# Designs tried in a protein design run: designed miniproteins, single chains, continued (3). Part 105

Each design is a single chain, and the fold is of that chain. pLDDT is the mean over its residues in the fold that is shown.

## One batch from the design tools (miniprotein)

Design m11870
Fold by ESMFold2-Fast:
Structure m11870 (fold): chain A 67 residues (1-67)
Amino acid sequence: SVEDAMAADRARAQALVDELLAKMEAGEVPSIGEVVAVALEAAAAGLTEEAKRVIEAWDAAKEKAEA
């Protein structure tokens, strides 16, 4: 069903967000292209707050790496 497809899309987007956040928490700084791609997929799946979190976490990770 459409609802099942949407749930699968959200689950995939959430997994991408979780993986990217885990990388940044571990001290990695992903490329801007990777961050944008994950944020766009999260937003498309209705995870707008998760998309914001990914961008904010990337800004913080970049600042920490520059220190």
Scores: mean pLDDT 82

Design m11871
Fold by ESMFold2-Fast:
Structure m11871 (fold): chain A 107 residues (1-107)
Amino acid sequence: MKYYIGVAYYLSDDHVYGAAAVANEKGEILAEDVVKIPKEQFKGWTEDQALGIAAGLAAARAVKKAGVEPSEILDTGVDSFRRADSLEEARQAAVELAKKAAKEGTP
């Protein structure tokens, strides 16, 4: 079975958030995860680096929660990664992107 991931991130005044969702070939969501990291942990990093780290951590957790090996994930490209204006928007975007990747990745 093929698996797909959607990832989104959000930056608040004090925290960096990453959200991720893993879908199967049918577009069914198998797992979701959200990470919340204080901005203080990223002192000296760029905003984009901090967002990428949070998003990557959320993705790793969602994949593990889904019980999927990383090698079974087929679409982890730029189209699966978005910046959001709120945590709820980030969660919704991650799910939407995972479902879109499943639809476009299935012959």
Scores: mean pLDDT 76

Design m11872
Fold by ESMFold2-Fast:
Structure m11872 (fold): chain A 85 residues (1-85)
Amino acid sequence: MKHYEEGKRLYKEGRLEEAREKYLKAIEEDPNFAQAWANLALVLLKMGEEEEAKEYLEKAIEISKKYGIEVDPEALAEYYRLLKE
């Protein structure tokens, strides 16, 4: 998906606000795109928005469990880290 791929590129470039916008558009097109929710949460963590990131990671995990899709290990690790705080 174009917006998802653009979001990944922007995240790698450190353009976090633009990456967030692209991931939000990807979710708007497909609300069941678990990886887009997970990647949006990783962007928010880099921006210091931990509470919002936790909510989006929970959504990513919920969708992944419902459809039997594996969430990226990095996103899962960050989610469990946030649960300890």
Scores: mean pLDDT 79

Design m11873
Fold by ESMFold2-Fast:
Parts: C-alpha cells; sequence; structure tokens
Structure m11873 (fold): chain A 60 residues (1-60)
C-alpha cells in the first residue's frame, strides 16, 4: 500500500520526467501539443499539467 505522501512524491517525479522529455522535443524542433499530451499520458500525468508544462516551455 502507498501512503498519500509517497503518491505525491512519485507524481512529482513523473511530472519532472515528462517535463524533461517535452523540453527535449522542443530542442529538436519536434514539439507539438499532441506530443506533449502523449508524453504526459505515458508518465501518468494529467492533460492539464501537460498543457501547463507546454505553455511554460514554449512561452518562457
Amino acid sequence: AMSEREKILKRIGRVLAAMGEIFELKLQGKLTKEAAIKIAREYGVSEQTALEILNGILNG
């Protein structure tokens, strides 16, 4: 069984992994909204969080 704290920490780790992969696609000139959403789903990250990451990476 997983504690609430453990679930939160694992979710943070997955978000960071998704951010890294999305940023790598930006550096390669291959980043799309669809690719960001697919990566988020692969890491179990919400579509809303994926869109927030995408916005930060594209507009930062």
Scores: mean pLDDT 78

Design m11874
Fold by ESMFold2-Fast:
Structure m11874 (fold): chain A 74 residues (1-74)
Amino acid sequence: DELKKLAEEAVEEAKKIAETLSEEERKKLAELYEEMAKGYEEKAKEYAAKGDTEMAERFKIAAEALKKMAEAFA
């Protein structure tokens, strides 16, 4: 559960950073994090297909955090 805790902390830090950014900077960061989340979701599927359920779960947690960070910047 350490990764999930770190992910939640990262989302909270992203919310704080978002308060210091312009609307255009937020939009660009939201787009960047959305693309990263897609990549991590694909990695999660790849590891699940290999039977590596631990790595699959870790990438799912990371992808979810990236999506929430994107929401914080949007």
Scores: mean pLDDT 84

Design m11875
Fold by ESMFold2-Fast:
Structure m11875 (fold): chain A 74 residues (1-74)
Amino acid sequence: SHMDQLLASFHAVLETQIRQAKAEGLDIEEEVERVLKAFRAHARSQGLSDEQIEQLLKELKEKAKEIIEKLKKE
């Protein structure tokens, strides 16, 4: 589905950016916020409804939180 394709693409970008931010000693939480803002803008530009955008961002926020929590414990 369109949502599944966007989610998969955004997951790949988000994971890469979090990994790079950690490797470079950047503020991971700030980088995640920047990336999510860009994803919201992209999804709107593709004509997604507010409900679809909210669902997509919820999934991405949950994924980001899991990665960040895992990194804090490692």
Scores: mean pLDDT 80

Design m11876
Fold by ESMFold2-Fast:
Structure m11876 (fold): chain A 86 residues (1-86)
Amino acid sequence: MKIILTLENLSPAELTGWALRAIGWELEGYNVKIEISGDTLTITIENADEKLKNELLNYAQEKAKEGYKVTIEEKGDELIIKIVKP
């Protein structure tokens, strides 16, 4: 499946941390694209498995509990997760 993860209002340290995590996923064999625009990071994973899906959904749920605005949408074989820091 394809996962599109968008993270908004990130600090420079958070942007760097997420970019390094995405590079880690590439080293694990995932097909990952990273796009940075200002304080927004978009990570696209073309070949996500159920393990990575569950890890990202768990992260999104934790951020929602912390007061982040979280939007999750499934469109066929695509999972779109948007997380906006308050």
Scores: mean pLDDT 86

Design m11877
Fold by ESMFold2-Fast:
Structure m11877 (fold): chain A 65 residues (1-65)
Amino acid sequence: DGAAAGRAAARAGVAAGGGAGGGKLESQYMTDNGDLEGGARAARKGGEAGGNPEGGEQASRYALS
């Protein structure tokens, strides 16, 4: 549990701070999807499972049981 959460947090830190390209890519992805995010219920589910990069990993942990 803690080990998986720690690895997910480390990956998020690298994408946002350690990897300059990673943060930039996420910004571009969010900008494109932001236009589509404008009021779809599917976007809400995607935001919890896949729209937010860090949230998706934790959601997968719970889905695996």
Scores: mean pLDDT 45

Design m11878
Fold by ESMFold2-Fast:
Structure m11878 (fold): chain A 50 residues (1-50)
Amino acid sequence: MLNKRQKKLLEEAKKEVEEGGDPRNPDFPDGGRLGMLNEIEVKTKERFVK
């Protein structure tokens, strides 16, 4: 599970991708940065929809 600080770091990674970063880094276990971005999207929507 991610704490608040880790969630902020993931959101910063999302902004970096939007500025021309590479989302497909295989360094991450869940499909790289794309996997992390999808997780952020799901978590963010749940906070607004619940």
Scores: mean pLDDT 56

Design m11879
Fold by ESMFold2-Fast:
Structure m11879 (fold): chain A 88 residues (1-88)
Amino acid sequence: EDLKKALEYLKKAIEAAEKGNAKEALEYAVKAADYLIRALNDASEEQKEYLKKALEYVGKAIEALQAGNLKEAIEYLKKAKEYVEKAL
């Protein structure tokens, strides 16, 4: 459940960023990070590798959003989404 919720919030963050809504994108990215951290508690060792990479990219996306770099944020959010999908 937590991993699926992380994926849902990553998709919402990407959509918000693509619409130019940096504040909404940031809120959804933070929620995605929270669910990824929760997913790590129940993750296998292989899943942990992918989830740690997903968290790294969400962190970079949050930094980009705070700096107003929407294009960079979208690329980082998409990378995070790829790693979450690999963990599924």
Scores: mean pLDDT 88

Design m11880
Fold by ESMFold2-Fast:
Structure m11880 (fold): chain A 86 residues (1-86)
Amino acid sequence: MTPAERALENIFREMLSLADEGVPEDEIIDRALAALKAIRKKYNLTPQELLELFRRVAERFIAEHPQYRDLVEKLLEAAEKEFGPA
């Protein structure tokens, strides 16, 4: 797993923690999008590279944590709107 992939996995894990704490879904998504923008800058990714990497990590995360599929799918939709189609 690359450092960027690990950072994306950490975003998903943080979202789960926030959801378990009862943080509103809209706030969780907003925080996750801000973290995605930070990862893009830190690892010098293009929006397309970030979105491709995010989709791969999201698919693996959903497979490992199927109970959070809906939240992960909503974040993926929000990320696709923010960074545009690849």
Scores: mean pLDDT 80

Design m11881
Fold by ESMFold2-Fast:
Structure m11881 (fold): chain A 72 residues (1-72)
Amino acid sequence: SLSEEQLDAEVRVALLIIQASVAEKAGDYETAAKYYREAAELLRRSFPNDPEAQKVAEDYEKKAKELEEKAK
């Protein structure tokens, strides 16, 4: 079971990803990349021993890098 703090982190990650998706669809790649990076950092800090969460964080970091390249 998740701690209260980890549950709050899951909700926060979900909200960050929604904001990232909205920004990406609007063509605001800089803002989208920022939200993906924030979501990845939160996942790494809140779920350090969860291999699935760490993989998702890596995917978000990769997505942020791709968006940063599109913003240039």
Scores: mean pLDDT 87

Design m11882
Fold by ESMFold2-Fast:
Structure m11882 (fold): chain A 96 residues (1-96)
Amino acid sequence: MSLEELEARLIEVHRLLTEARSADEERQKELLRRVIETLRELARELEPLAPAEAARVLELVREAERALREGDLDRALELLEEAAGLLMATVARLRA
């Protein structure tokens, strides 16, 4: 995946997270699962360029999945927003 494609997919992740903040519980769970899958794929693509940041994103995604399983949707959302923010900052740095 190119850095441009990675950035475009991160913009979509940000849109899904924004929608999740105002969604009902079932829709929020659906959106957060989609974000988890996308962030895992993006972290794998980023690993050769930024292995430490990719590893941190995967850690945050694993913590978010645990929170989601436990029904802590607010915690899952916070962790995924942190992961997406780190990934966006990393992509911006690599494009500089």
Scores: mean pLDDT 87

Design m11884
Fold by ESMFold2-Fast:
Structure m11884 (fold): chain A 104 residues (1-104)
Amino acid sequence: SVEKEILELLRELQMLAAAILLQRSDEEERERILEDLRAAGYSEEEIEEILELSKLPLEELRKRAEELLKRLEELLKKNPSLSEEEAAEAVAVLRQDVETLLAL
């Protein structure tokens, strides 16, 4: 379903945003972020995936984030009924978070 695809892309984008944040953080900040992710309900498998993503060059993470955002926006545009749903608001929030992190 389109809704399931949107939720999966949102999760991937959230994990990518966390990876960018980790890469741009010092050692003390990284430890705190990892504890915050655990407290937010991320699994140890998801945390390991985020850590692996954080090893990629920032330019690669930027390109992946922009591509995921583009795919999400195109899906919402093609499915106007979903654009009135909570998912559209979540996409807008994540876009702002990613743009803020990439500006750092």
Scores: mean pLDDT 77

Design m11885
Fold by ESMFold2-Fast:
Structure m11885 (fold): chain A 74 residues (1-74)
Amino acid sequence: MSARELLEEAIRLALEAGLISEEEAERMLSEKDFDTLLLRLGQIAARAYEEGRHDLADRIAELVDEALRRRLAE
């Protein structure tokens, strides 16, 4: 997967888990700035952790970290 595809997978996961609304997910999928998406997904993962959804928070964080690593390898 590309770095962008990993972030889109994280957005999909957050939407399916009910962490974000469909409107928020659509806005995020339309966002072209990689750093803005990283920040937003990090905030979503932190919220999931505070809500006791630790496995979900870790999964989102892993996708974000892998996306960052792929971007930096170029």
Scores: mean pLDDT 84

Design m11886
Fold by ESMFold2-Fast:
Structure m11886 (fold): chain A 72 residues (1-72)
Amino acid sequence: SFEELKERLIKFLEEALAKVKEEYERTGDPRLREIAELLEEAIERLKKAKTMEEIEEIGRELQERLLAVRDA
C-alpha cells in the first residue's frame, strides 16, 4: 500500500542518514554534511507526502541533488 511504501522509504533513508552521519564524524568531509542535510530534508518531506506523485517528486529531486554533490 501507499503507507507501507512510504514507511519503508523513510526507514531506508533514516538508515542511510545514520551511516552518513557516522562517516562525517570520522572524516569531517563537508560533502557528507551536505548529503546528511539532503537526506534529512527528504525524510521530512516524505513524512508529509499524501500522494504517490509527491513521493516520486521527492525521490527525483533527492537523486538529482545527491548526484550534484558527488560530482562537485
Scores: mean pLDDT 87

Design m11887
Fold by ESMFold2-Fast:
Structure m11887 (fold): chain A 76 residues (1-76)
Amino acid sequence: VEEAQKLIDEGRKALEAGDYEKAVELFRKAIEVAPDSPLYPVALYLMARALEKLGKTEEAKKYRDEAIKQVERLNA
């Protein structure tokens, strides 16, 4: 739980600094450690954004779509 938040915060800093590869790795770890957490869709969405910056648009789309589904689940 705490580890997922730390990974997301570090990933966002990497994303803001333009270190998109580092951001992807940090968000991937956050996804792995927080599958049943409100942070899970946040990590998925940020992963998609980092992948888009790297030009991996097809993979980014998959993570974004999954994030949207997870947000819908929380709103139901």
Scores: mean pLDDT 79

Design m11888
Fold by ESMFold2-Fast:
Structure m11888 (fold): chain A 77 residues (1-77)
Amino acid sequence: MSLVELALKEGEEFLKKGRELVESKDKKLMPEAIKAFESAIRAYEYAAELSDEKTAEEARKLAEEARKLKEEAKELL
């Protein structure tokens, strides 16, 4: 697996974890959801830095999605 593929996979795993925590609607789990989304953002930004323009665009879109979900989790606090 390339470093880009690994970073994208890591981002996807953290994004899924964050979504599962938000789905619980448990206010106590929102800080963990926020951290998961922050990790997803970092992984996608790292993938964007290492990849071609097309893959970088896709990674940045996923990072933006994670940022929106992070703000939603903050609103649930």
Scores: mean pLDDT 84

Design m11889
Fold by ESMFold2-Fast:
Structure m11889 (fold): chain A 88 residues (1-88)
Amino acid sequence: VKPMTTDELLLELAPKSTAPGLRIVVGVAKALKMEELSPAVAAALDAIDATLTAVVDQTLSTLGDDREAMQAAHDALAAQIAAVLKAA
């Protein structure tokens, strides 16, 4: 079967992790699965991960563990991944 997607991994681990954990989960999922993805999808995931990291860093500087900001970032990431996969 297909391995767990980045959004599935984020959804599973986000409730158990701080905002830094969310960044690590995205990075690990990207690194682990990148070699099996098309170059276009891998590049899009890199750009999305950078955006997600910036949002998480901003949240950490203010609130630390803001679940609402983390969820919004996750939803945005999932939507962009879906759009890239549809286009690729």
Scores: mean pLDDT 52

Design m11890
Fold by ESMFold2-Fast:
Order: C-alpha cells, then structure tokens, then sequence
Structure m11890 (fold): chain A 80 residues (1-80)
C-alpha cells in the first residue's frame, strides 16, 4: 500500500501525472485514507481533470472534514 503511494509521489515529481493517478488509484483500493484521497485529487488537478479532482477531494472530506488540503483542492478545482 505505502509502496504504491511512494511510486505515485515519484511520478508526480517527474511530471508523469497519468502514472501518478494510476498508482494513487491502486493505493486508494488498498487503503482509503484521507491523505491518499488528497494526493489522488492533487494528481487529477495537475493533470487538468477537474471533475475527478473534485470527486476525490470530497471523498477525503468525508473521512477528514477538517482536512485543509482537501478543502483547498476542492476550491481550486471548482473554480475551473
């Protein structure tokens, strides 16, 4: 599970958003924690996939309603 998150973060650093999305989606299937949903939403936002970014940011807020990163991502994605 954590291995997939590390691979996804590395892909984000390399600007490979599609690969990052793939690994974060697999990580979410293994463990649906708020941090992983936030990272997936961020990857979608950076890929220009705003509807998906909104979906996953909202899922993060279902787990952690006070998550400041999820709220910020949701605001940015909704402004597009």
Amino acid sequence: ADELRKKAIQALREGNYEEAIKYFKEAVEKSGDADTYVLLASAYLQAGKYEEAIKWAEKALEIDPDNPLARALLEVARSK
Scores: mean pLDDT 82

Design m11891
Fold by ESMFold2-Fast:
Order: structure tokens, then sequence, then C-alpha cells
Structure m11891 (fold): chain A 72 residues (1-72)
């Protein structure tokens, strides 16, 4: 369905945004964290819309947070 496909695209976009913000040295630490948190919230919403289980959503968010910490 179009809705599920759009949700998958939004999920990928949210993951990429979180990682990109983690490496963005032009942002203050506070602004960077705020934008990462916003991207992770969009990720959770998109993953649910795409049909991911709560366990998969939590695992994905944790993975993105670890990758963001590694990049920063």
Amino acid sequence: TDERERARQELVRAVNEAIDYAGDTSLSPEERQRRIDEALERLRRAARAAGASDDNIDATVDGVRREADRTS
C-alpha cells in the first residue's frame, strides 16, 4: 500500500537524519540533541506505520542511538 511504502521511506529518512545530525559540528550540542530526539520520534512513528513490532522499534532506536554516539 502507498501508506506503508511512504512509512518505510519516512523510516529511512528519519534514520539518516538522526545520524547526519549526530555528525553535524555546525550545530550546538543542545540543538544537535534536540534534532536527533525529533528524528528518533519520527522514526518510532514511521516504524509503527510500516508495521514494525514494538521490540523491533526499540532495537532500531537503540541501534541508531549507538551509531549517533559513535559518529559524535
Scores: mean pLDDT 81

Design m11892
Fold by ESMFold2-Fast:
Structure m11892 (fold): chain A 70 residues (1-70)
Amino acid sequence: MEELEKLEKEIRDRAEKAGETLAQQSPDAIKAAVEAAREAYDLNTEMGDKRQALAARHLAEAFERVLAAK
């Protein structure tokens, strides 16, 4: 309940900070990071690792926003 919401916020905040760091890289590097995060999401979803899948999803979304802003 409350613990899950705190965990999701922490995962999301970490993803946003990773995206801010990635924003200094080239568009090609950002695109590669987006693809890697999407692959991690698919893999962890297939394996049933919901926590790792959630982390990968937030990373992919943050990286996609950074790529769109370039």
Scores: mean pLDDT 81

Design m11893
Fold by ESMFold2-Fast:
Structure m11893 (fold): chain A 89 residues (1-89)
Amino acid sequence: NKEKAAELVQEGVLAYLNKKYEEAVKYFEKAIELDPNPSANVYLGLGKAYFELGKYEKAIEYYEKALELDPNNEEAKENLKKAKEKLEK
């Protein structure tokens, strides 16, 4: 159900932009369940939403998954570094 997964990704992005971070997480997680080959951008979005919720260990996990799919994603690299800095103090 790739079309429904893409719709949920868009809803997750909109929820994130509206600062509804827990809702954004739920949309992105549902999209991953429906698409066996999620794009790096879905994992990046999930990581960003967890970061805003203060769940830095989960943010790191999903940024690393985004980089496994797209090793040259500069946004994921910068956000991963920032999340790791949050755990240092």
Scores: mean pLDDT 87

Design m11895
Fold by ESMFold2-Fast:
Structure m11895 (fold): chain A 92 residues (1-92)
Amino acid sequence: GGALQAELDALEQEAVSKGATVSITLSGDTLSVTLSGLSPNKAVAAALNLLGYELEGNTVSITLSGDTLSATISGLSGEQALAAARDLVGAV
């Protein structure tokens, strides 16, 4: 619903305030996040943290290209998607 999208938009603004470029999209049970402007070391650390979501039974796919981290997490409820997005932005 609109409330969930507003929370995701707020998380994008938080990451931008920290000097990163971020895009967060939720489609069904799949959360897609792209973070740009990260140092390679920070991007790798963030990717390793996100792999922890596989322990919750979710499917995680991570791609690192230069300073851009792209992550997709599938099988999420709306509440889980918000929690995952917060963790992703918190890695910035």
Scores: mean pLDDT 74

Design m11896
Fold by ESMFold2-Fast:
Structure m11896 (fold): chain A 82 residues (1-82)
Amino acid sequence: MKERIDKLAEEIVENPPTDEQIREIAKEMTLDEINELARRIIRLSDEKYPEGITSEQLGRVIGTVLRLIGAYIDVEIEEKKK
């Protein structure tokens, strides 16, 4: 699963996913995998901005992580656990 998470993190950092894409990712992942994906996104973003991340860039990264967590919660409540 590390390879899949690494690839997804790279894709997310390069191309911010749509809500639908985030939801599909969240449907296939456990909470632990979502947490690992979030860590990879943060790490890759830090590497991408070696001069330091701006507030705008940080907000974008945090926004994506929050969207992933939110989608996971929504999937668990709405579709899997109602």
Scores: mean pLDDT 71

Design m11897
Fold by ESMFold2-Fast:
Structure m11897 (fold): chain A 89 residues (1-89)
Amino acid sequence: REELRRELRELKEEAEELLERAREKLREAKTREEILRAIAVILAAIGLILEIELLEKRLEAGADLEEIRKELERLRRELERLRRALDEL
């Protein structure tokens, strides 16, 4: 349980860093396409942070550890996907 709490905290910190990078990309965006893509990443990153917070609450509520690990891996894959999308901006 403590291991999963640490991993969720680390994932949340990484998602918050991604959100800040996406906001920087939005400030630098010059075309409509760049603006729309930056906004899409910002919204997806906010959603990811909320999903991580929900998963933290489920862990505290005594949810199944295998389901939490499965969701954690899904969220990690989503974070990596968003990083790639942001790097293409």
Scores: mean pLDDT 85

Design m11898
Fold by ESMFold2-Fast:
Structure m11898 (fold): chain A 116 residues (1-116)
Amino acid sequence: NRAEGLLAAGKYEEAKKLAEEELKKDPNNWEAYATLGLALAEAGKYEEAIEYYEKALELAPEPNPLVLANLGEALAKAGKYEEAAEYYRKAAELLPADSFMSQLYAEKAEEAEKKA
């Protein structure tokens, strides 16, 4: 969507503003909360990003491996390594075991565990 295009272009503040406008129309839009989390994480605001990712996961009709992995990364950047490892493992479990992304998330979980 438009917000995702802005994130890809590095326009994090514009993506944040657009996601906030989407939430004014539908306060249960979990994709908009995930976009806000990503925009804040890219701006280095990891604690705020964590709150929005948690809200996105709460409202989503099913667990989303990308949002779980993004939450894990924000937790690791905030120094919460034990929690980061937990969410990376949850993300990996939702993907086929032989997939590149499943292996990547499992490796990120092990890296976080070493820093815990």
Scores: mean pLDDT 84

Design m11899
Fold by ESMFold2-Fast:
Structure m11899 (fold): chain A 56 residues (1-56)
Amino acid sequence: DVEGLGEFGRLARESLKDDPETAAKKVREAAEKVLTPGQGDFAGKAVYDAARRRAA
């Protein structure tokens, strides 16, 4: 659902303000509600990598 993806995107952006581990956990939990379980894990890893680059 497009609106669900929009909300997920907003949560991912907000999570980048936290440390990488917290950001990845929040995004993975949110993604699992909108995406399939496998996609949720992938999204969490992607946000973890992005948050590490921003936090460094």
Scores: mean pLDDT 65

Design m11900
Fold by ESMFold2-Fast:
Structure m11900 (fold): chain A 90 residues (1-90)
Amino acid sequence: SDKEELIKKIEEKLKKAEELIKKAEEAVKNGDYETAAKLLEEFEKTLEEINKLVTELEELDPDAIELLLQIKKELDKLIDEANDIKLKLD
């Protein structure tokens, strides 16, 4: 169904966002601040893509409140981790 395809796309983009954060943390640990900055730029683009898919999911199923709250929790955690990395970059 369209809903199942949207959920799968959101999950795939969330996984990509998590991988970008982990790579950015490793880059900072290795003193590669230029790579970390580029990974954070890709992370921000991935967040924009997730937000568009979440809006589509809300329009398709406005009653999917528990799923949407879970997605928001994961996004908030990733955003916090990204902000911690940004503080280390200067």
Scores: mean pLDDT 87

Design m11901
Fold by ESMFold2-Fast:
Structure m11901 (fold): chain A 58 residues (1-58)
Amino acid sequence: MTKFEYAKKLLEENGIKLSDEALKTLIKYVLEGLGESTDLSAEPSEREKEALKKFFTP
């Protein structure tokens, strides 16, 4: 599962509707805040999963 696919799944599970472009921008924002790679085709680390989960879960 890629970083993009993981974040998209979080959006679907939380009923959030975003365009793919908006989602990519927000994922990159979160990852840059962590000092992590913005390669959205890579697999997310546990740290990246936790950050994305926290960001996309109100």
Scores: mean pLDDT 81

Design m11902
Fold by ESMFold2-Fast:
Structure m11902 (fold): chain A 102 residues (1-102)
Amino acid sequence: MENDEKALLLAEASAAGRIYWEALFEGDFETRDKYAKRMNELIKKAKELGIENEAELAFYTMASPEYIIEKYKASPETKKKINELFKQADAEIERLRARAAA
């Protein structure tokens, strides 16, 4: 469904934003630049879906998975994908923090 595609895109933007801001804060400019490029790809897709502003806002405000799931009434399958995506982002943030502490 179109709403599931929008929910997944916003989840990817929010997750990318969380990693981008952590990388910027930790001084990991390589990871920062990687996620800046990912955001540019997501913005292009968001334009095609008519949600460019929502995608940018999700990246900068780091919108919660619960908010995205509720707003778009994501299907159970899409909810599972969103939760897994945020779990992967949390693992990457922990990895960035561990490297900064070493």
Scores: mean pLDDT 83

Design m11903
Fold by ESMFold2-Fast:
Structure m11903 (fold): chain A 94 residues (1-94)
Amino acid sequence: MEYEKALEYAKLGEKLAKEGKGKEGGLYAALGGGYAARAAERGDLEGAAEAAALAAKAGVLAARAGGREGAAYGAAGAIAGIGAATTAGKTELA
């Protein structure tokens, strides 16, 4: 399922951001958000919402941990996660 990839990438993004690898963390957060959006499009709203929440959190952490590149990718991850959560019917991140 697409949400499984979204969860994997979102968790990896959070872990990398906590390790101070903001650029890598942001990239994986953005990937997690993208896969969460795909899961929502396929009707897996519960899995998509969970993955989207983690992707948004990972994106914010990556923006704080990284330099200019980490901030850009982290912001993209957070935006993708919020968008996916909105699509999945979750308003907690909107």
Scores: mean pLDDT 75

Design m11904
Fold by ESMFold2-Fast:
Structure m11904 (fold): chain A 100 residues (1-100)
Amino acid sequence: MLTEAALKATENLLNAETELEREVAWAMLLMVYGVAFATGDYEAAAEALEAAAEKLEKAKAPQSLLAEVYELLAEAYEKTGDLEKAEEYRKKAKELAAKA
């Protein structure tokens, strides 16, 4: 459910031709994240965000966008108690931001 919504939002984000289309697609991805956190389903949030990150990586998306998704992933894993993955994704986000 959340993974399908995240993948759809990610596809729309990659295919966005205008700033408004990009903002709408990003807002939809953030909505998926927000719904998962509001319901306490952090595992579903992590799965959905991992699918989004993989799609962005394969599509060679801008590093800034991938870094933002990695930051959300780090927060989701922190909430699930997977501190090792949370640290890994925070490190990836910082590395991408530094090279952007």
Scores: mean pLDDT 76

